# Designed miniproteins, single chains, continued (5): the designs that were tried, part 7

Each design is a single chain, and the fold is of that chain. pLDDT is the mean over its residues in the fold that is shown.

## One batch from the design tools (miniprotein)

Design m16228
Fold by ESMFold2-Fast:
Structure m16228 (fold): chain A 85 residues (1-85)
Amino acid sequence: KDEEKKKEAEKLIEEAEKAYAAGDYAKAAELYEEAAKIYKSLGDEEKALEAEIKAAEAYLKAGDLEKAVELAVKQLVEAVERVTA
């Protein structure tokens, strides 16, 4: 099951990259967010963080400043929680 989830997350990253290259930044951002959630469920914090940064970047390109800021704040909170735990 975890191997299937990992493949699902990898496929979402691939689809997000294709959407981003096509200029569909809103779709790319959503796909990166979904991949990040799967990586978090697998305990892969490094890949989850990478995907969340890509999602924030895509939201900025899409003009969704609120979503981009929301993800940036979430990343900062998670980083502080890792240092203080």
Scores: mean pLDDT 80

Design m16229
Fold by ESMFold2-Fast:
Structure m16229 (fold): chain A 98 residues (1-98)
Amino acid sequence: HLAEAVEHALKAAEYAEEAAKASTNEEAQKLLLEAAEHAREAARAAEAGDLDAALEHLGEALGKLAAAKAVANPEALPHIDEAIEHLARAQEALRAAQ
């Protein structure tokens, strides 16, 4: 389960970074890059076995993605939706590891 959580968290970060590149809105770009960093921190915490820290960082990443989605241009939306789906899969894998 931890390896699956790490994989999905890293995929979420990659999609958030692609969404940032597709963004024409400075606020959305900032939120998406912050979401990517939290997703990468979640992967690091999961690799260290710190499930509480990993879940906290996934929650922060999800909040940032939701905020970005509210202000994003249409070209960024598919990448944001992919990032959200991968974060959901990472959270599911971490909860199964408890």
Scores: mean pLDDT 88

Design m16230
Fold by ESMFold2-Fast:
Structure m16230 (fold): chain A 71 residues (1-71)
Amino acid sequence: SALEEIYKLGYETGYKAMELAMQGKSEEAKEVVKEGEKKVREIAEKNGIPLEEAKKYFEKGFLEGVREALR
């Protein structure tokens, strides 16, 4: 489903952003987050998903991705 894809996008975004942040690449980490948020808005609009719901799934994935990157 589109919500599962949004969750996975969040996970991948959080993981990558945390990897970059741990390397001191905070500017690149911020860009990765911006791109992820842009993509989630596009997916939500195209699939008629309320943006508030899409953001919750993205945030849940993001937090799990961050946790996984920290190991």
Scores: mean pLDDT 87

Design m16231
Fold by ESMFold2-Fast:
Structure m16231 (fold): chain A 55 residues (1-55)
Amino acid sequence: SLVDVLVAWFESVAAEMSEAGREAARAVLIEMAGTVSPEVQAELERRLAEVEARV
């Protein structure tokens, strides 16, 4: 659910962000997810990469 919320947010704003902005946002979200659990971090990193590949 947390991963779904963060992925949906990133997908909704990705087109309005610069490439550098998307990189920075992804880095912050992944770091934040790491404080929750390694499993959440890995899932978020994978799903954000999938969104980035489609932009």
Scores: mean pLDDT 83

Design m16232
Fold by ESMFold2-Fast:
Structure m16232 (fold): chain A 56 residues (1-56)
Amino acid sequence: SSSEALQRALEAGAEVIREALARGLSAEDAFRRFKEEVDVHPEVARWLEREIREAL
């Protein structure tokens, strides 16, 4: 379902951001790269960024 797909995208995105932070990237650089690489609508990318920031 769309809900499951969004949940999986959120979990995958959070892991990517955690790995980037562990490698010494700033949060801003990590999220910029994530938004450039993720193949989703810009509104979905902004929603994912907000949710991941709140989960960290």
Scores: mean pLDDT 80

Design m16233
Fold by ESMFold2-Fast:
Structure m16233 (fold): chain A 68 residues (1-68)
Amino acid sequence: VEEEVKKLMEEALKTTDPEKRLEIARRASQLADVNPEKAKPLLRLLAGDEDPFVSLLAATTLAVIESK
């Protein structure tokens, strides 16, 4: 999970394709189901994305895992 999260963060920073970033956000949500703490850095990165669908998905997932 940790290594996959780091790889996805690198991919998100390198890609200019919002569709690719949306796929990364969806994968981050799946990883949050397995290990929410390890997925948080990736979700925080994507929650700030300029694409509204990417930021909404990431922010919603982050809110769920941070709600206690």
Scores: mean pLDDT 78

Design m16234
Fold by ESMFold2-Fast:
Formats: sequence, C-alpha cells, structure tokens
Structure m16234 (fold): chain A 90 residues (1-90)
Amino acid sequence: VPELKITGFSPSSGPGTAGTVITISGTGFNPKTTTEKDIKVKDKNGNVVPVKLVSVTPTAIKVEVTQDVAAGTEIYAEVKGVKSPVFTFE
C-alpha cells in the first residue's frame, strides 16, 4: 500500500472563520476509503476543531471549518493515525 504521510496544512483563505477551507497536504491518501471519521483536527489541548470533509485526492484532503477558530489557535490533523505538523491560524 502507498505510504500515508501528512506534510502540512494550507488554508485556502486567511483566518479561521467558519466556511474556510483548509488543505491538508501529503501522500498516500485514499479517495475511495477516507471518510470524515478518519480525519481528526485538534488544537494543542486535544479539543476537537469541528470540520467537514470537502474532498480527498491522493495528495490533498480539503476540510471546511464549520465554526470560527480564534486567531493564534494552533491545530494539527490526524488521518488514520498519522499526525500532521502544527498549523497556527492568523
């Protein structure tokens, strides 16, 4: 199977406002088997940041922030047990 790795985050637009789409970049994502349940977005304290799954490609997962996230909030994503680097909202 291809190696599942997360290389980082890229928000598609600046602040952590509700409706912002964040791109999780990596390799080995499976578009056919990856569900929203396989994707966890958490802050540094382990609190879940609510997101909706938008799309999955083999190299990018897009999630939409469903509630406003405060500027300066540090987050990470976990996809099927693989953790991302930390990302900070501006």
Scores: mean pLDDT 75

Design m16235
Fold by ESMFold2-Fast:
Structure m16235 (fold): chain A 59 residues (1-59)
Amino acid sequence: GVEPNPALANQYSQIGDRAFNQNDLEEAVKAYRKAIELDPSDAEAWSNLALALRELGLH
């Protein structure tokens, strides 16, 4: 893993949110995974990743 960086994790979460809103689900998954690598304690990022993966499977 990478060293925790909550500020950079927040940037990736924002990228994921934007991608999710544009229905770029694979990009959203990649961004949320990066956020989790940088801050694995962020339960919201884990939840958003799970939602994006579910939507990707449904789509």
Scores: mean pLDDT 82

Design m16236
Fold by ESMFold2-Fast:
Structure m16236 (fold): chain A 72 residues (1-72)
Amino acid sequence: SPLDELLASFDQAYAMLVEMLRAGEISREEAVARFTAIADGVLATAEATLSPAQVAELRAYIAGKLAELRAL
């Protein structure tokens, strides 16, 4: 589904940002900012493509990943 593909893309983006953060290539603030920018871009079009329930699920998933990034 489009939602499953988006969730997989966010998992990949999260993994890359975590690796960059641990390698000292970016700060935690930069990692959060980059992930937020990706999320904002996706969410800007998601409401036109996904159902309200799928948008809510995507938002919850993104919020969880941002919380994990901030806790690193």
Scores: mean pLDDT 85

Design m16238
Fold by ESMFold2-Fast:
Structure m16238 (fold): chain A 60 residues (1-60)
Amino acid sequence: MVTIKIKIKDVTRLIGAALQAIGDLPEAEVKIEGDTLVITVPDDPELIKKALELKEIFEK
């Protein structure tokens, strides 16, 4: 399993990112830890890629 952490200080954006992760990554475990979205995905290159794309979008 691979864990990807996304730091999002805006609560509304953080919630939006979590909802998008749940929709796009149904096989992943999604948690919110303070200002950080924690996504744990299986060792699937496509799921890892999608989680990394979410990180690029929401860490701006």
Scores: mean pLDDT 80

Design m16239
Fold by ESMFold2-Fast:
Structure m16239 (fold): chain A 82 residues (1-82)
Amino acid sequence: SNKVGTITLSASDEDHSLSVFEQARKLHAEGVSKIVLTSKDGYISGKPTPALKEMFPDIEFVDNVAVGSTKKYKATYTIEEP
């Protein structure tokens, strides 16, 4: 069965314990085959998707984030099982 993870990107300056890449590593270690990148605050640019695809070529990344800001982003993650 294919597990699906979600990483929520935020333009907030909130202190997160894990970077987007560290969250992707944890999801990969948990057997996730698909990761959805989503936006909490909307208007997000500088998507990490190309670098994430290079690091985790066996994971399908779905980009569901808005584009509009050059600010560096923080992220949280959630795991959804089928």
Scores: mean pLDDT 62

Design m16240
Fold by ESMFold2-Fast:
Structure m16240 (fold): chain A 57 residues (1-57)
Amino acid sequence: SEAEAEALRARHQAEVDAGLKKVNEVGKTKGLDEAIKLSQELATRAANLEAEAARVR
């Protein structure tokens, strides 16, 4: 349903926003390698959410 797709997009956007802030913080406090690791993990999660959203359209 459209409501389900919209809810999934809202969750995806919230996770992207939170992830960007976290990656920036980790880069400043723990260094570039840790930021890259977190960024890759978040990218995988984002891809999974996008696939789920596509399934419900």
Scores: mean pLDDT 76

Design m16241
Fold by ESMFold2-Fast:
Structure m16241 (fold): chain A 92 residues (1-92)
Amino acid sequence: MEELQLASFYLKNGDYEKAIEYAEKALKENPDNPEAWIVLGEAYLKMGDYEKAVEAFEKALKIDPNNERARKLLGEAYKKMGDIEKAKEYEK
């Protein structure tokens, strides 16, 4: 939880490498935390690593299928990859 708070702090301040580091630490303690996967995915999305972002958001949705934030971010990642048809599934 403390590592996840640090990951969110670094994400908000644009330090995406530290956001990834602390999100990964949070996931080592609790891999079933969808919020940690979302923070990891958002950091990758901001860094332009869209494939890693998709993987992280898909893991968040596997844990919490109704997570609207993860769905919207997954759609954004697909759109940035140019997969417009896949992105449309998540834009609502």
Scores: mean pLDDT 85

Design m16242
Fold by ESMFold2-Fast:
Order: sequence, then structure tokens, then C-alpha cells
Structure m16242 (fold): chain A 94 residues (1-94)
Amino acid sequence: MKLPKAGPLLRADYERERAALPQAPFSENAVRILESVAETPEDRALVEQARKNLEKWKEENKDVDPTDPALVRQEIASDILAAGYALLREMLRA
């Protein structure tokens, strides 16, 4: 097998999750999760881009109601995506 620790399917999932990271507006918690598993310069660059996107979004939306259902749903989605990336990253390392 090409990836004996992670398997081909897990590798493909990891690559898809990784590719999606800079495209989603991440919550503060999601960025923290991504930062906790960042080990390579590429991983750190993705985390920095996610922080930039979050900071820009906060500046543009500083008067938005934080209890807005659409915003809460977006934050939950970003947390799930970040947790998925972290899990796949750890599985790839095993």
C-alpha cells in the first residue's frame, strides 16, 4: 500500500480538507484547532491565512449580531472543518 499508516482513502480526505482551509471563514476556535496541529511551514501559512481572513471579517462585521443563526451556523461549520482537518492530520501521522 502506498500510505501504510494513513491509507489511500484517508490521504485523499486529508488533501481535500487541507485544500478547503483558506477558502472558509473560520471562527477563532477553528483557527486555534488548526494552529494546534500545524507542524510544517505550509500548515503554518494556511493558519496565518485563516487568521487574516478572520481578522478581515471581524473588521468588516464588527456590528453584526453574534447570535444571528446564519453566523452561528457558519461558525459551527468552520469548527467541524477544522476538527476534521486536525483528526485527518493525526491519522496521517500514525
Scores: mean pLDDT 65

Design m16243
Fold by ESMFold2-Fast:
Structure m16243 (fold): chain A 77 residues (1-77)
Amino acid sequence: SPVDARLEELLARLEALRAQVATLDSPEAAQLRALLDELIAAVRGLLASDLPEAEKEALLASRELVLDFLEAQLAAL
């Protein structure tokens, strides 16, 4: 579905950010890794779920906002 394709794209972006943060050795970077791992697990759960398209779309939009926040946090490190 179009929503699942967008969730796969979001997952790829999250995994790329997680790999970038993994090169950093700070307490702040460790916290970001933990948050990214949780968000990656949540997106994978959505992809595996049989939730209605409308609910997946709303959750996708919410996760995209969280990714934007985490990218801003990394930029501030």
Scores: mean pLDDT 85

Design m16244
Fold by ESMFold2-Fast:
Order: C-alpha cells, then structure tokens, then sequence
Structure m16244 (fold): chain A 55 residues (1-55)
C-alpha cells in the first residue's frame, strides 16, 4: 500500500494532463491487483470492474 500510494503521488505531481493521469492510475491499480497492465483506459476500467464484481 505505501509503495502504491507513493507511485500515485509521483504520478499526480508529474502528470498535468488529466487523461494521462487517469491512464497511469488505472495501470497502477491493475499492477497492484496483479492484473495485466493495459494501455487502453477503457480496457483497464473493464478489468477493474470485473475484479470488483468478483470480490
């Protein structure tokens, strides 16, 4: 959790484009959950939704 939070803080500081920030946050979430990282924000969002439903 601490490492993930630090990566989130770094992304927020360095990324000023809201779309790019959202993409990075989705990738970090997928990595933390052990899911495949995707460059497509819609695919990343779908994977996260499926993970949440399975919990």
Amino acid sequence: MEELLERVRQAVKETKDEKELGKLLFQLSLEHLGLPVSDDPEEAQKLLREYVKSQ
Scores: mean pLDDT 67

Design m16245
Fold by ESMFold2-Fast:
Formats: sequence, C-alpha cells, structure tokens
Structure m16245 (fold): chain A 63 residues (1-63)
Amino acid sequence: HHHHMEEERRKRVTEELNRIREEAIKLDQDWKDGKITKEEFLKRARELYERALRIRREFGSWG
C-alpha cells in the first residue's frame, strides 16, 4: 500500500520486459545466422515467454 512502490515496480517491469525483448531479437538473429538449432530456438523462445508471463503475474496486467 505504498504509492512510491508503483513507480519503482513500473520501472523494473519496463526494464525487464525490454531485456526480454532484446533477448528475443538476439535469439531470432542467432536462428537466422544458423548458430542454433530449431529445437534450441523453440526452447529459448518458450523460456522467454514464461519469463514474460511471470512478470505479468507478479506485477498484474499493466498494459
């Protein structure tokens, strides 16, 4: 019940989602460059998706 925590949580959520996005872009590039297999691509994509879901669950549905 602290209003200051809303700003800090929003900043942290934004930063973590940006990191997930950057990792997703790198994963796509690694796949296109042939550096990883299809199986590794799907596994990593699933891990990134699960991280994003965890963030949304912990911080609520903030857009």
Scores: mean pLDDT 76

Design m16246
Fold by ESMFold2-Fast:
Structure m16246 (fold): chain A 67 residues (1-67)
Amino acid sequence: NPVIERMILKDLIEHGGLSEEEAREILERASKASDEEIPELAKELMKRTGFSFETAVSILKAAREYV
């Protein structure tokens, strides 16, 4: 879903402080991630953005569902 993809990218860039390339990397990795890989990606996203674990997991799950 390109609308949801754009919304996630905007949040990662504007609120997370990521570049467009960094945001797209996270989005691609999330879309291919298993349930077991999501917590590790969430921890990495927290370190890069300052988001909470719950927020990071929510974003990554949305990326898996709609991208």
Scores: mean pLDDT 83

Design m16247
Fold by ESMFold2-Fast:
Structure m16247 (fold): chain A 103 residues (1-103)
Amino acid sequence: MELDETGRRVAEEALARGEAEGLSARETLELVARLAREAGLPLDQQIEALNLVASELQARHADDPAKQAEIARAWAEAVLELAEEAGDAETAALARAALAAAE
């Protein structure tokens, strides 16, 4: 799904603040989830903002397999939290499968 303008701005703000404040991948993904909820984005847009941030973080660490795995795990944990809060069993199952694959 394509991010709307608000979702993209939230993702870009989280990435900029994460870099400026020296946040971990997990903390940056937690920040984007929080900002997306505060902006009133629907669940699908919250997940797409997480996808954009995770993709950008992975691209920045393309030569670091351990960091790529850390980012993938943090993303899956964030998506699982959002899906469980929303009662989206299908998305929650996909996030659990991603977490299992990251081990």
Scores: mean pLDDT 79

Design m16248
Fold by ESMFold2-Fast:
Structure m16248 (fold): chain A 80 residues (1-80)
Amino acid sequence: DEIRRVIAAALAHVAQRALDAGIKEEEAEKALKVAERIAGLSPEELIAEMTPEEAARRLLELQDLPQELEEELRKVVEEV
């Protein structure tokens, strides 16, 4: 369940940035609802509970992470 929270937090941060940019707002709203369902917490609570850098670092510590996803997570850490 710790993995679910980390994934949900990462999704919430990415979706929030997409909404701010005005890009694929429908996809971003769906991602926020998915994060909410996964963790059982609101997107705002997920964003407040951990930073994008912390979520990305925790995801990178997980085994079986695709290399493509690792690159995207490192980009998030770099941009914040």
Scores: mean pLDDT 69

Design m16249
Fold by ESMFold2-Fast:
Structure m16249 (fold): chain A 63 residues (1-63)
Amino acid sequence: SMEEIEKLKKEVEKEVEELKKKGDEETAEIWRRALLRALSNGITSIEFVRELAEKELKIKKEE
């Protein structure tokens, strides 16, 4: 479980750093928030984090 958490954090950190390098800090923050939500619910799936991030991006685009 701790090993899975560490792996997920590293994968999300890579996505966040790539987004920041592209100047997309807003999407990077959304991914970081999605990671925290997943971890707070005991979920260590990168697919779940991606789904949360994509849903938040859609909501923000409609605002």
Scores: mean pLDDT 80

Design m16250
Fold by ESMFold2-Fast:
Structure m16250 (fold): chain A 84 residues (1-84)
Amino acid sequence: SDIEEAKKLLKEAEELYKKGKYKEAAEKALEALMKLLKVLPKELIPRGIGEILRVIGLMFEGKYKEAAEEGIKAAKELLKEMGV
């Protein structure tokens, strides 16, 4: 499912972040957020879109550590609010 794929991508992002691979971590966190966007409740879609755009913006500025931190945090919070 998109939820299980998002959880896997989030776990990969956290492991990459711990290794200092911030660009790769940000890319995996963004993929997790995009998977979650497909299955978000209607009420959470604007927040999901906003978080995706924030991560993309940070990546475009080369702020990969900040992008990874924001993306990982956002994906965790969305999963928690979905009750999964």
Scores: mean pLDDT 89

Design m16251
Fold by ESMFold2-Fast:
Structure m16251 (fold): chain A 58 residues (1-58)
Amino acid sequence: SLAEEGEKLAALGVILAGQGRTDEAAALLSRAVELYEQAGDEKGAANARAVLEEVRAL
């Protein structure tokens, strides 16, 4: 499902952020937000967006 793909991309984004690959992490987290929004998963989208903002602040 779109929400499941969003979750996978968000998880990978967090891993990449931990490795200092912040631009790649931000791209994956941004894509995860899109997938959650398309799935109608408002909480998933909000959580992924919060992580994206944290990564962008690094």
Scores: mean pLDDT 85

Design m16253
Fold by ESMFold2-Fast:
Structure m16253 (fold): chain A 85 residues (1-85)
Amino acid sequence: DPELEEARRLGLAIGLRYLADMLMNDKARSLSLEEALAEAEKMLGVTDPEIRELALELRETMTDEEIDARVEEIRERVRKLREEE
């Protein structure tokens, strides 16, 4: 299902952004953005460079509140798709 795959990719990009920001804010680790993204990719099993690019774009263009709203929209979309199966 292309809509479910799009929602999955966007969800991974949002998760990558949040994990990278969390890892960068860990004072004990002192990771750069590049190192934090690489660690987050490993934690989420992300190997697609397009997901990394999307995560960087979301980090530059959306506030935390906008990302939270988008996560809820994706959750609702996935729920509806599962109910239609």
Scores: mean pLDDT 72

Design m16254
Fold by ESMFold2-Fast:
Structure m16254 (fold): chain A 60 residues (1-60)
Amino acid sequence: ATEAGQALIAGRYDEALDLVVELYEKGEITEEQARAMLDAIVAHGTGPVRARAEAALASL
């Protein structure tokens, strides 16, 4: 969660997306936490990273 949060703050949306998905699949974060972070990537990201975040949200 902390590393994913830092990537989001830094605007590293691809890194943040990959970290959120990994942490969620490992059970280290809740669906609520994963959804909140993915929503932030959708809101601020553009192009391919936004589409990837939207697909990840649909898969939760």
Scores: mean pLDDT 80

Design m16255
Fold by ESMFold2-Fast:
Structure m16255 (fold): chain A 67 residues (1-67)
Amino acid sequence: MTGAELFDKYDKDGTGTLTKEEAAKVLTDIFGLSEEEALEILKKVSDKDTLTRHEFGQALGLAGEQK
């Protein structure tokens, strides 16, 4: 499944953004990261409580580098 498909699945309202809490749950579920590790990655890609599709893709890349 691509990052775009994952983003669209969780962006049910079509706002073009995900909350960091929703993105963190995706990262913990897929990569087995702790919530703290996921939030640390998300903070590197966005200073806001939401992520764009592009920022979410970057977060997936960073999570994949952590084993």
Scores: mean pLDDT 74

Design m16256
Fold by ESMFold2-Fast:
Structure m16256 (fold): chain A 67 residues (1-67)
Amino acid sequence: DPEKREELRKIGKELGEKLLKELQEMKAAGASDEELEQFRDEFLLKLADEAGAEVAKQRAQLAALLQ
């Protein structure tokens, strides 16, 4: 449903802003670029898990249809 996709975009935007605050805190504490990227990836992966069930489902279905 396109409405669900719009919900996920909005959630992603809000959580992206929270992520930026966390990254700024880590950067102020002297975190390296590696640590910042890893933290961001873990955060986005966790977020994507909630939306990723739908994304993974769509990708798997598309791949199956293209067979």
Scores: mean pLDDT 72

Design m16257
Fold by ESMFold2-Fast:
Order: sequence, then structure tokens, then C-alpha cells
Structure m16257 (fold): chain A 80 residues (1-80)
Amino acid sequence: MISEKELKLAIAQLFLATMAAVARSRGDEEAAEWYRKAMDALLKGDFETAIEYVRKAAELMGDEKAGELAISLIEEVKSL
């Protein structure tokens, strides 16, 4: 069975991918690119860089609550 850490990582990645898709659907290619870079950083285990990139994307979209949720998901993976 998939480990809890792998499951939480997959959930975080799915959320970031969803936010990137939402940004693209709104024509915000810059925010989408920051979310995509956050996914790449998260895959490499660079949690601090992933968090910084999420903050940048959320600021560009004006959606701080979505950014905070994404950061919480990343920090949950980091804590395991």
C-alpha cells in the first residue's frame, strides 16, 4: 500500500497542479508557472523553495487563502 508520506505528497502535488490549471484558465500564465515550479521543488524535496514559489503564485492571483492551504499541505509532508 502507498505510504502516508507518499499519499500526502500526492495530495499536495494534485492541489498545486489544480491551482496551476486554474491560473492558466484565467490567463495568468505567470502564476501557473510559479505553481508548476513549486511542484518541481516539492518533487526534489526542496520544501522551502516550494513554499516561496506558492506564495509568489498566490500573490499574483490575489488568492492568499489558496496559498495558505497549499503551504499547509507542503508543511504536512515536510513534517513526516
Scores: mean pLDDT 86

Design m16258
Fold by ESMFold2-Fast:
Structure m16258 (fold): chain A 70 residues (1-70)
Amino acid sequence: MEELKKRAEEAARTGDEELALEILEELKDELSKEALEISMTAAVGLVKAAVDKTIEEQKKRKEKLEELLK
């Protein structure tokens, strides 16, 4: 469990969607308090990944528009 907790914290910090999903899959049938805490930490990684992807897409669209308007 401590190794899964460490990986969940890494996923939350880096926004690693694949790592976060892997941890959630491993813990999906676990109903312990520890498993729930680790799952919530991994879920933060998924949210961060989604936000970062959206920001990057918006930046690319803005840069493309600015380049076309020169």
Scores: mean pLDDT 77

Design m16259
Fold by ESMFold2-Fast:
Structure m16259 (fold): chain A 77 residues (1-77)
Amino acid sequence: PVEELEETAKRLEEEMEKANVPKSVQEALRKAYEEVKEKIKTLSPEEAKLLNELFEGAAETTIASIRVSKKLEEKRA
């Protein structure tokens, strides 16, 4: 669970850097990630798995949104 969360966070960071997301926004998301990581440590295995799946889903949605926004911006150029 924690290792998978780290991998998902890494992918999100890479997509944010590629999209040139402001550092203040990246820092806010990193703080949210750290809170989720700490919460996982206090949960049962079943609850930790559910929280990890929810975070992965949210991260995938965020990555998709970043990609769509960048593509729309390029079409306006």
Scores: mean pLDDT 73

Design m16260
Fold by ESMFold2-Fast:
Structure m16260 (fold): chain A 67 residues (1-67)
Amino acid sequence: MEELRKKAEELEEELKKNPTAEKYAELAGIYLRLGDTEKAIEYAKKALELDPNNLAAKIVLQEAKKM
């Protein structure tokens, strides 16, 4: 769990410098795995704002809706 949180922190720092749909989608996936569905949905939506066809973000959003 700490490993996933560390990865999330690193991605958040990278997003401050270079925001990309891929990084938002990866961060959304990490929060989904941590059980933080609100954060997963938030970051998946941000990924889709940058790339509406990002499959990873769409998958995370669908899974988060299942709770």
Scores: mean pLDDT 81

Design m16261
Fold by ESMFold2-Fast:
Structure m16261 (fold): chain A 60 residues (1-60)
Amino acid sequence: MEELRARLEEVVARLRALGEEDAAAGVRAHFDDLVAQGRYDEAARFLAHVEAWLARRYPA
C-alpha cells in the first residue's frame, strides 16, 4: 500500500502540474474507492493505466 500511495501522489502531482485539476481529483477519488472496497489489485491496475496514459501523452 505504501508503494501504491506514493505512486498515486506522483500521478496526482503531475496531473495538477499539467492543469488537469478535475482529472487529478477523479484519479484520487477512484483509487481511494477501490482501496476502501479492498480491491487492491484493481487499484494497482487503474494506477498503471493512468501512468501509461501520462507516458504516452506527455513522454518527456
Scores: mean pLDDT 82

Design m16262
Fold by ESMFold2-Fast:
Structure m16262 (fold): chain A 59 residues (1-59)
Amino acid sequence: DAEEYTKKGGEYAKQGKYEEAVEYYKKALDLDPNNLYARIGLAESLEALGKKEEAKKVR
């Protein structure tokens, strides 16, 4: 579910695996577009990858 995908995104982000984190946060948002934790995690992971303009679109 959305919470499991958000948790997996957070686990990958803690490991510095930001591409994988983005993948799981996007899956969480596909199930729950208003998931605040997934939106924040996605934006932070995109910024870590240097994708600042993509991160702004999530916020």
Scores: mean pLDDT 83

Design m16263
Fold by ESMFold2-Fast:
Structure m16263 (fold): chain A 56 residues (1-56)
Amino acid sequence: GMADIQALLDKAKEYLQKAKELFAKAKTKKEILEAEILEGMAALLEGMASYLQSLL
């Protein structure tokens, strides 16, 4: 339902914000990779939300 789509978008926004904070303070390749993983997770959640919206 629409509530499930909104939950995915909210979680994506949370992960993007966390990624931005990590990128701003990252000093090692591992910290950069953690931020990149969070951006990837956000992109997947946004993609899932878009797919579900297309079914409504």
Scores: mean pLDDT 85

Design m16265
Fold by ESMFold2-Fast:
Parts: C-alpha cells; structure tokens; sequence
Structure m16265 (fold): chain A 88 residues (1-88)
C-alpha cells in the first residue's frame, strides 16, 4: 500500500512539472506556469485518492521541482538560441 501511495505521488508531481514546462514554452510566465503546474499536481493527487495533506505535499514538491526545471530549461533555451544565431 505504501508503494502505491509513493507511485501516485510521483505521478502527480511529474505531471505537474510536465504541464509547467509546456505552459512556459507556450509563453506563460514562470510564475504562472509553476502555479498552474502545482495545481495540476495537487488535483491529480486528490483525484487518485490521496489525503488532502499528502495532496498539499505533492503540490509543494511539484512547485520546487518545477522552479528547478524551468530555471534549467531557460538556460538550455538560451544556449540553443545563441548557437542558432552563431550558425545563421
């Protein structure tokens, strides 16, 4: 049973992070993307039957991971843009 809770929590966090990255790429601000992604993580955890306290934890963990992922993604996009400018 604990394994299922951990798998569901990871799934919710991963889904929130993916959504945040997608929204950020679509032109939403980092703040908006993180907020929307955290809401997706929390909502998915709740829909999968996790307690409100665990769902809230999923949202917080997702928020932290999304901030880290968006920072890393922004740096990578900047490097790719600089490389494309160099080739053109």
Amino acid sequence: MAEKVNETLKEAVDEGVKRALELYRQGKSKEEAVRDGANVARELAEKKGLSPAIAETAGRVAEKRMQEALDHFDELEKEIKELLEKIS
Scores: mean pLDDT 76

Design m16266
Fold by ESMFold2-Fast:
Structure m16266 (fold): chain A 58 residues (1-58)
Amino acid sequence: SPEEERKKLIDEYNKKLDELAKKMAASTDPEEQAKIREEIAKLVTEYNKKFAELDEKI
């Protein structure tokens, strides 16, 4: 069901976001921090699109 698919996406999103947050917390290099911020922004954009696609499908 779309609800089960959404739950799986939420779980995946939270895991990936937590991994990036841990990398950010461990980093002291401004260039590395900037790259991690870009990865977080991409992750947010991609999962927002996936959530919208689920809402659109049915």
Scores: mean pLDDT 81

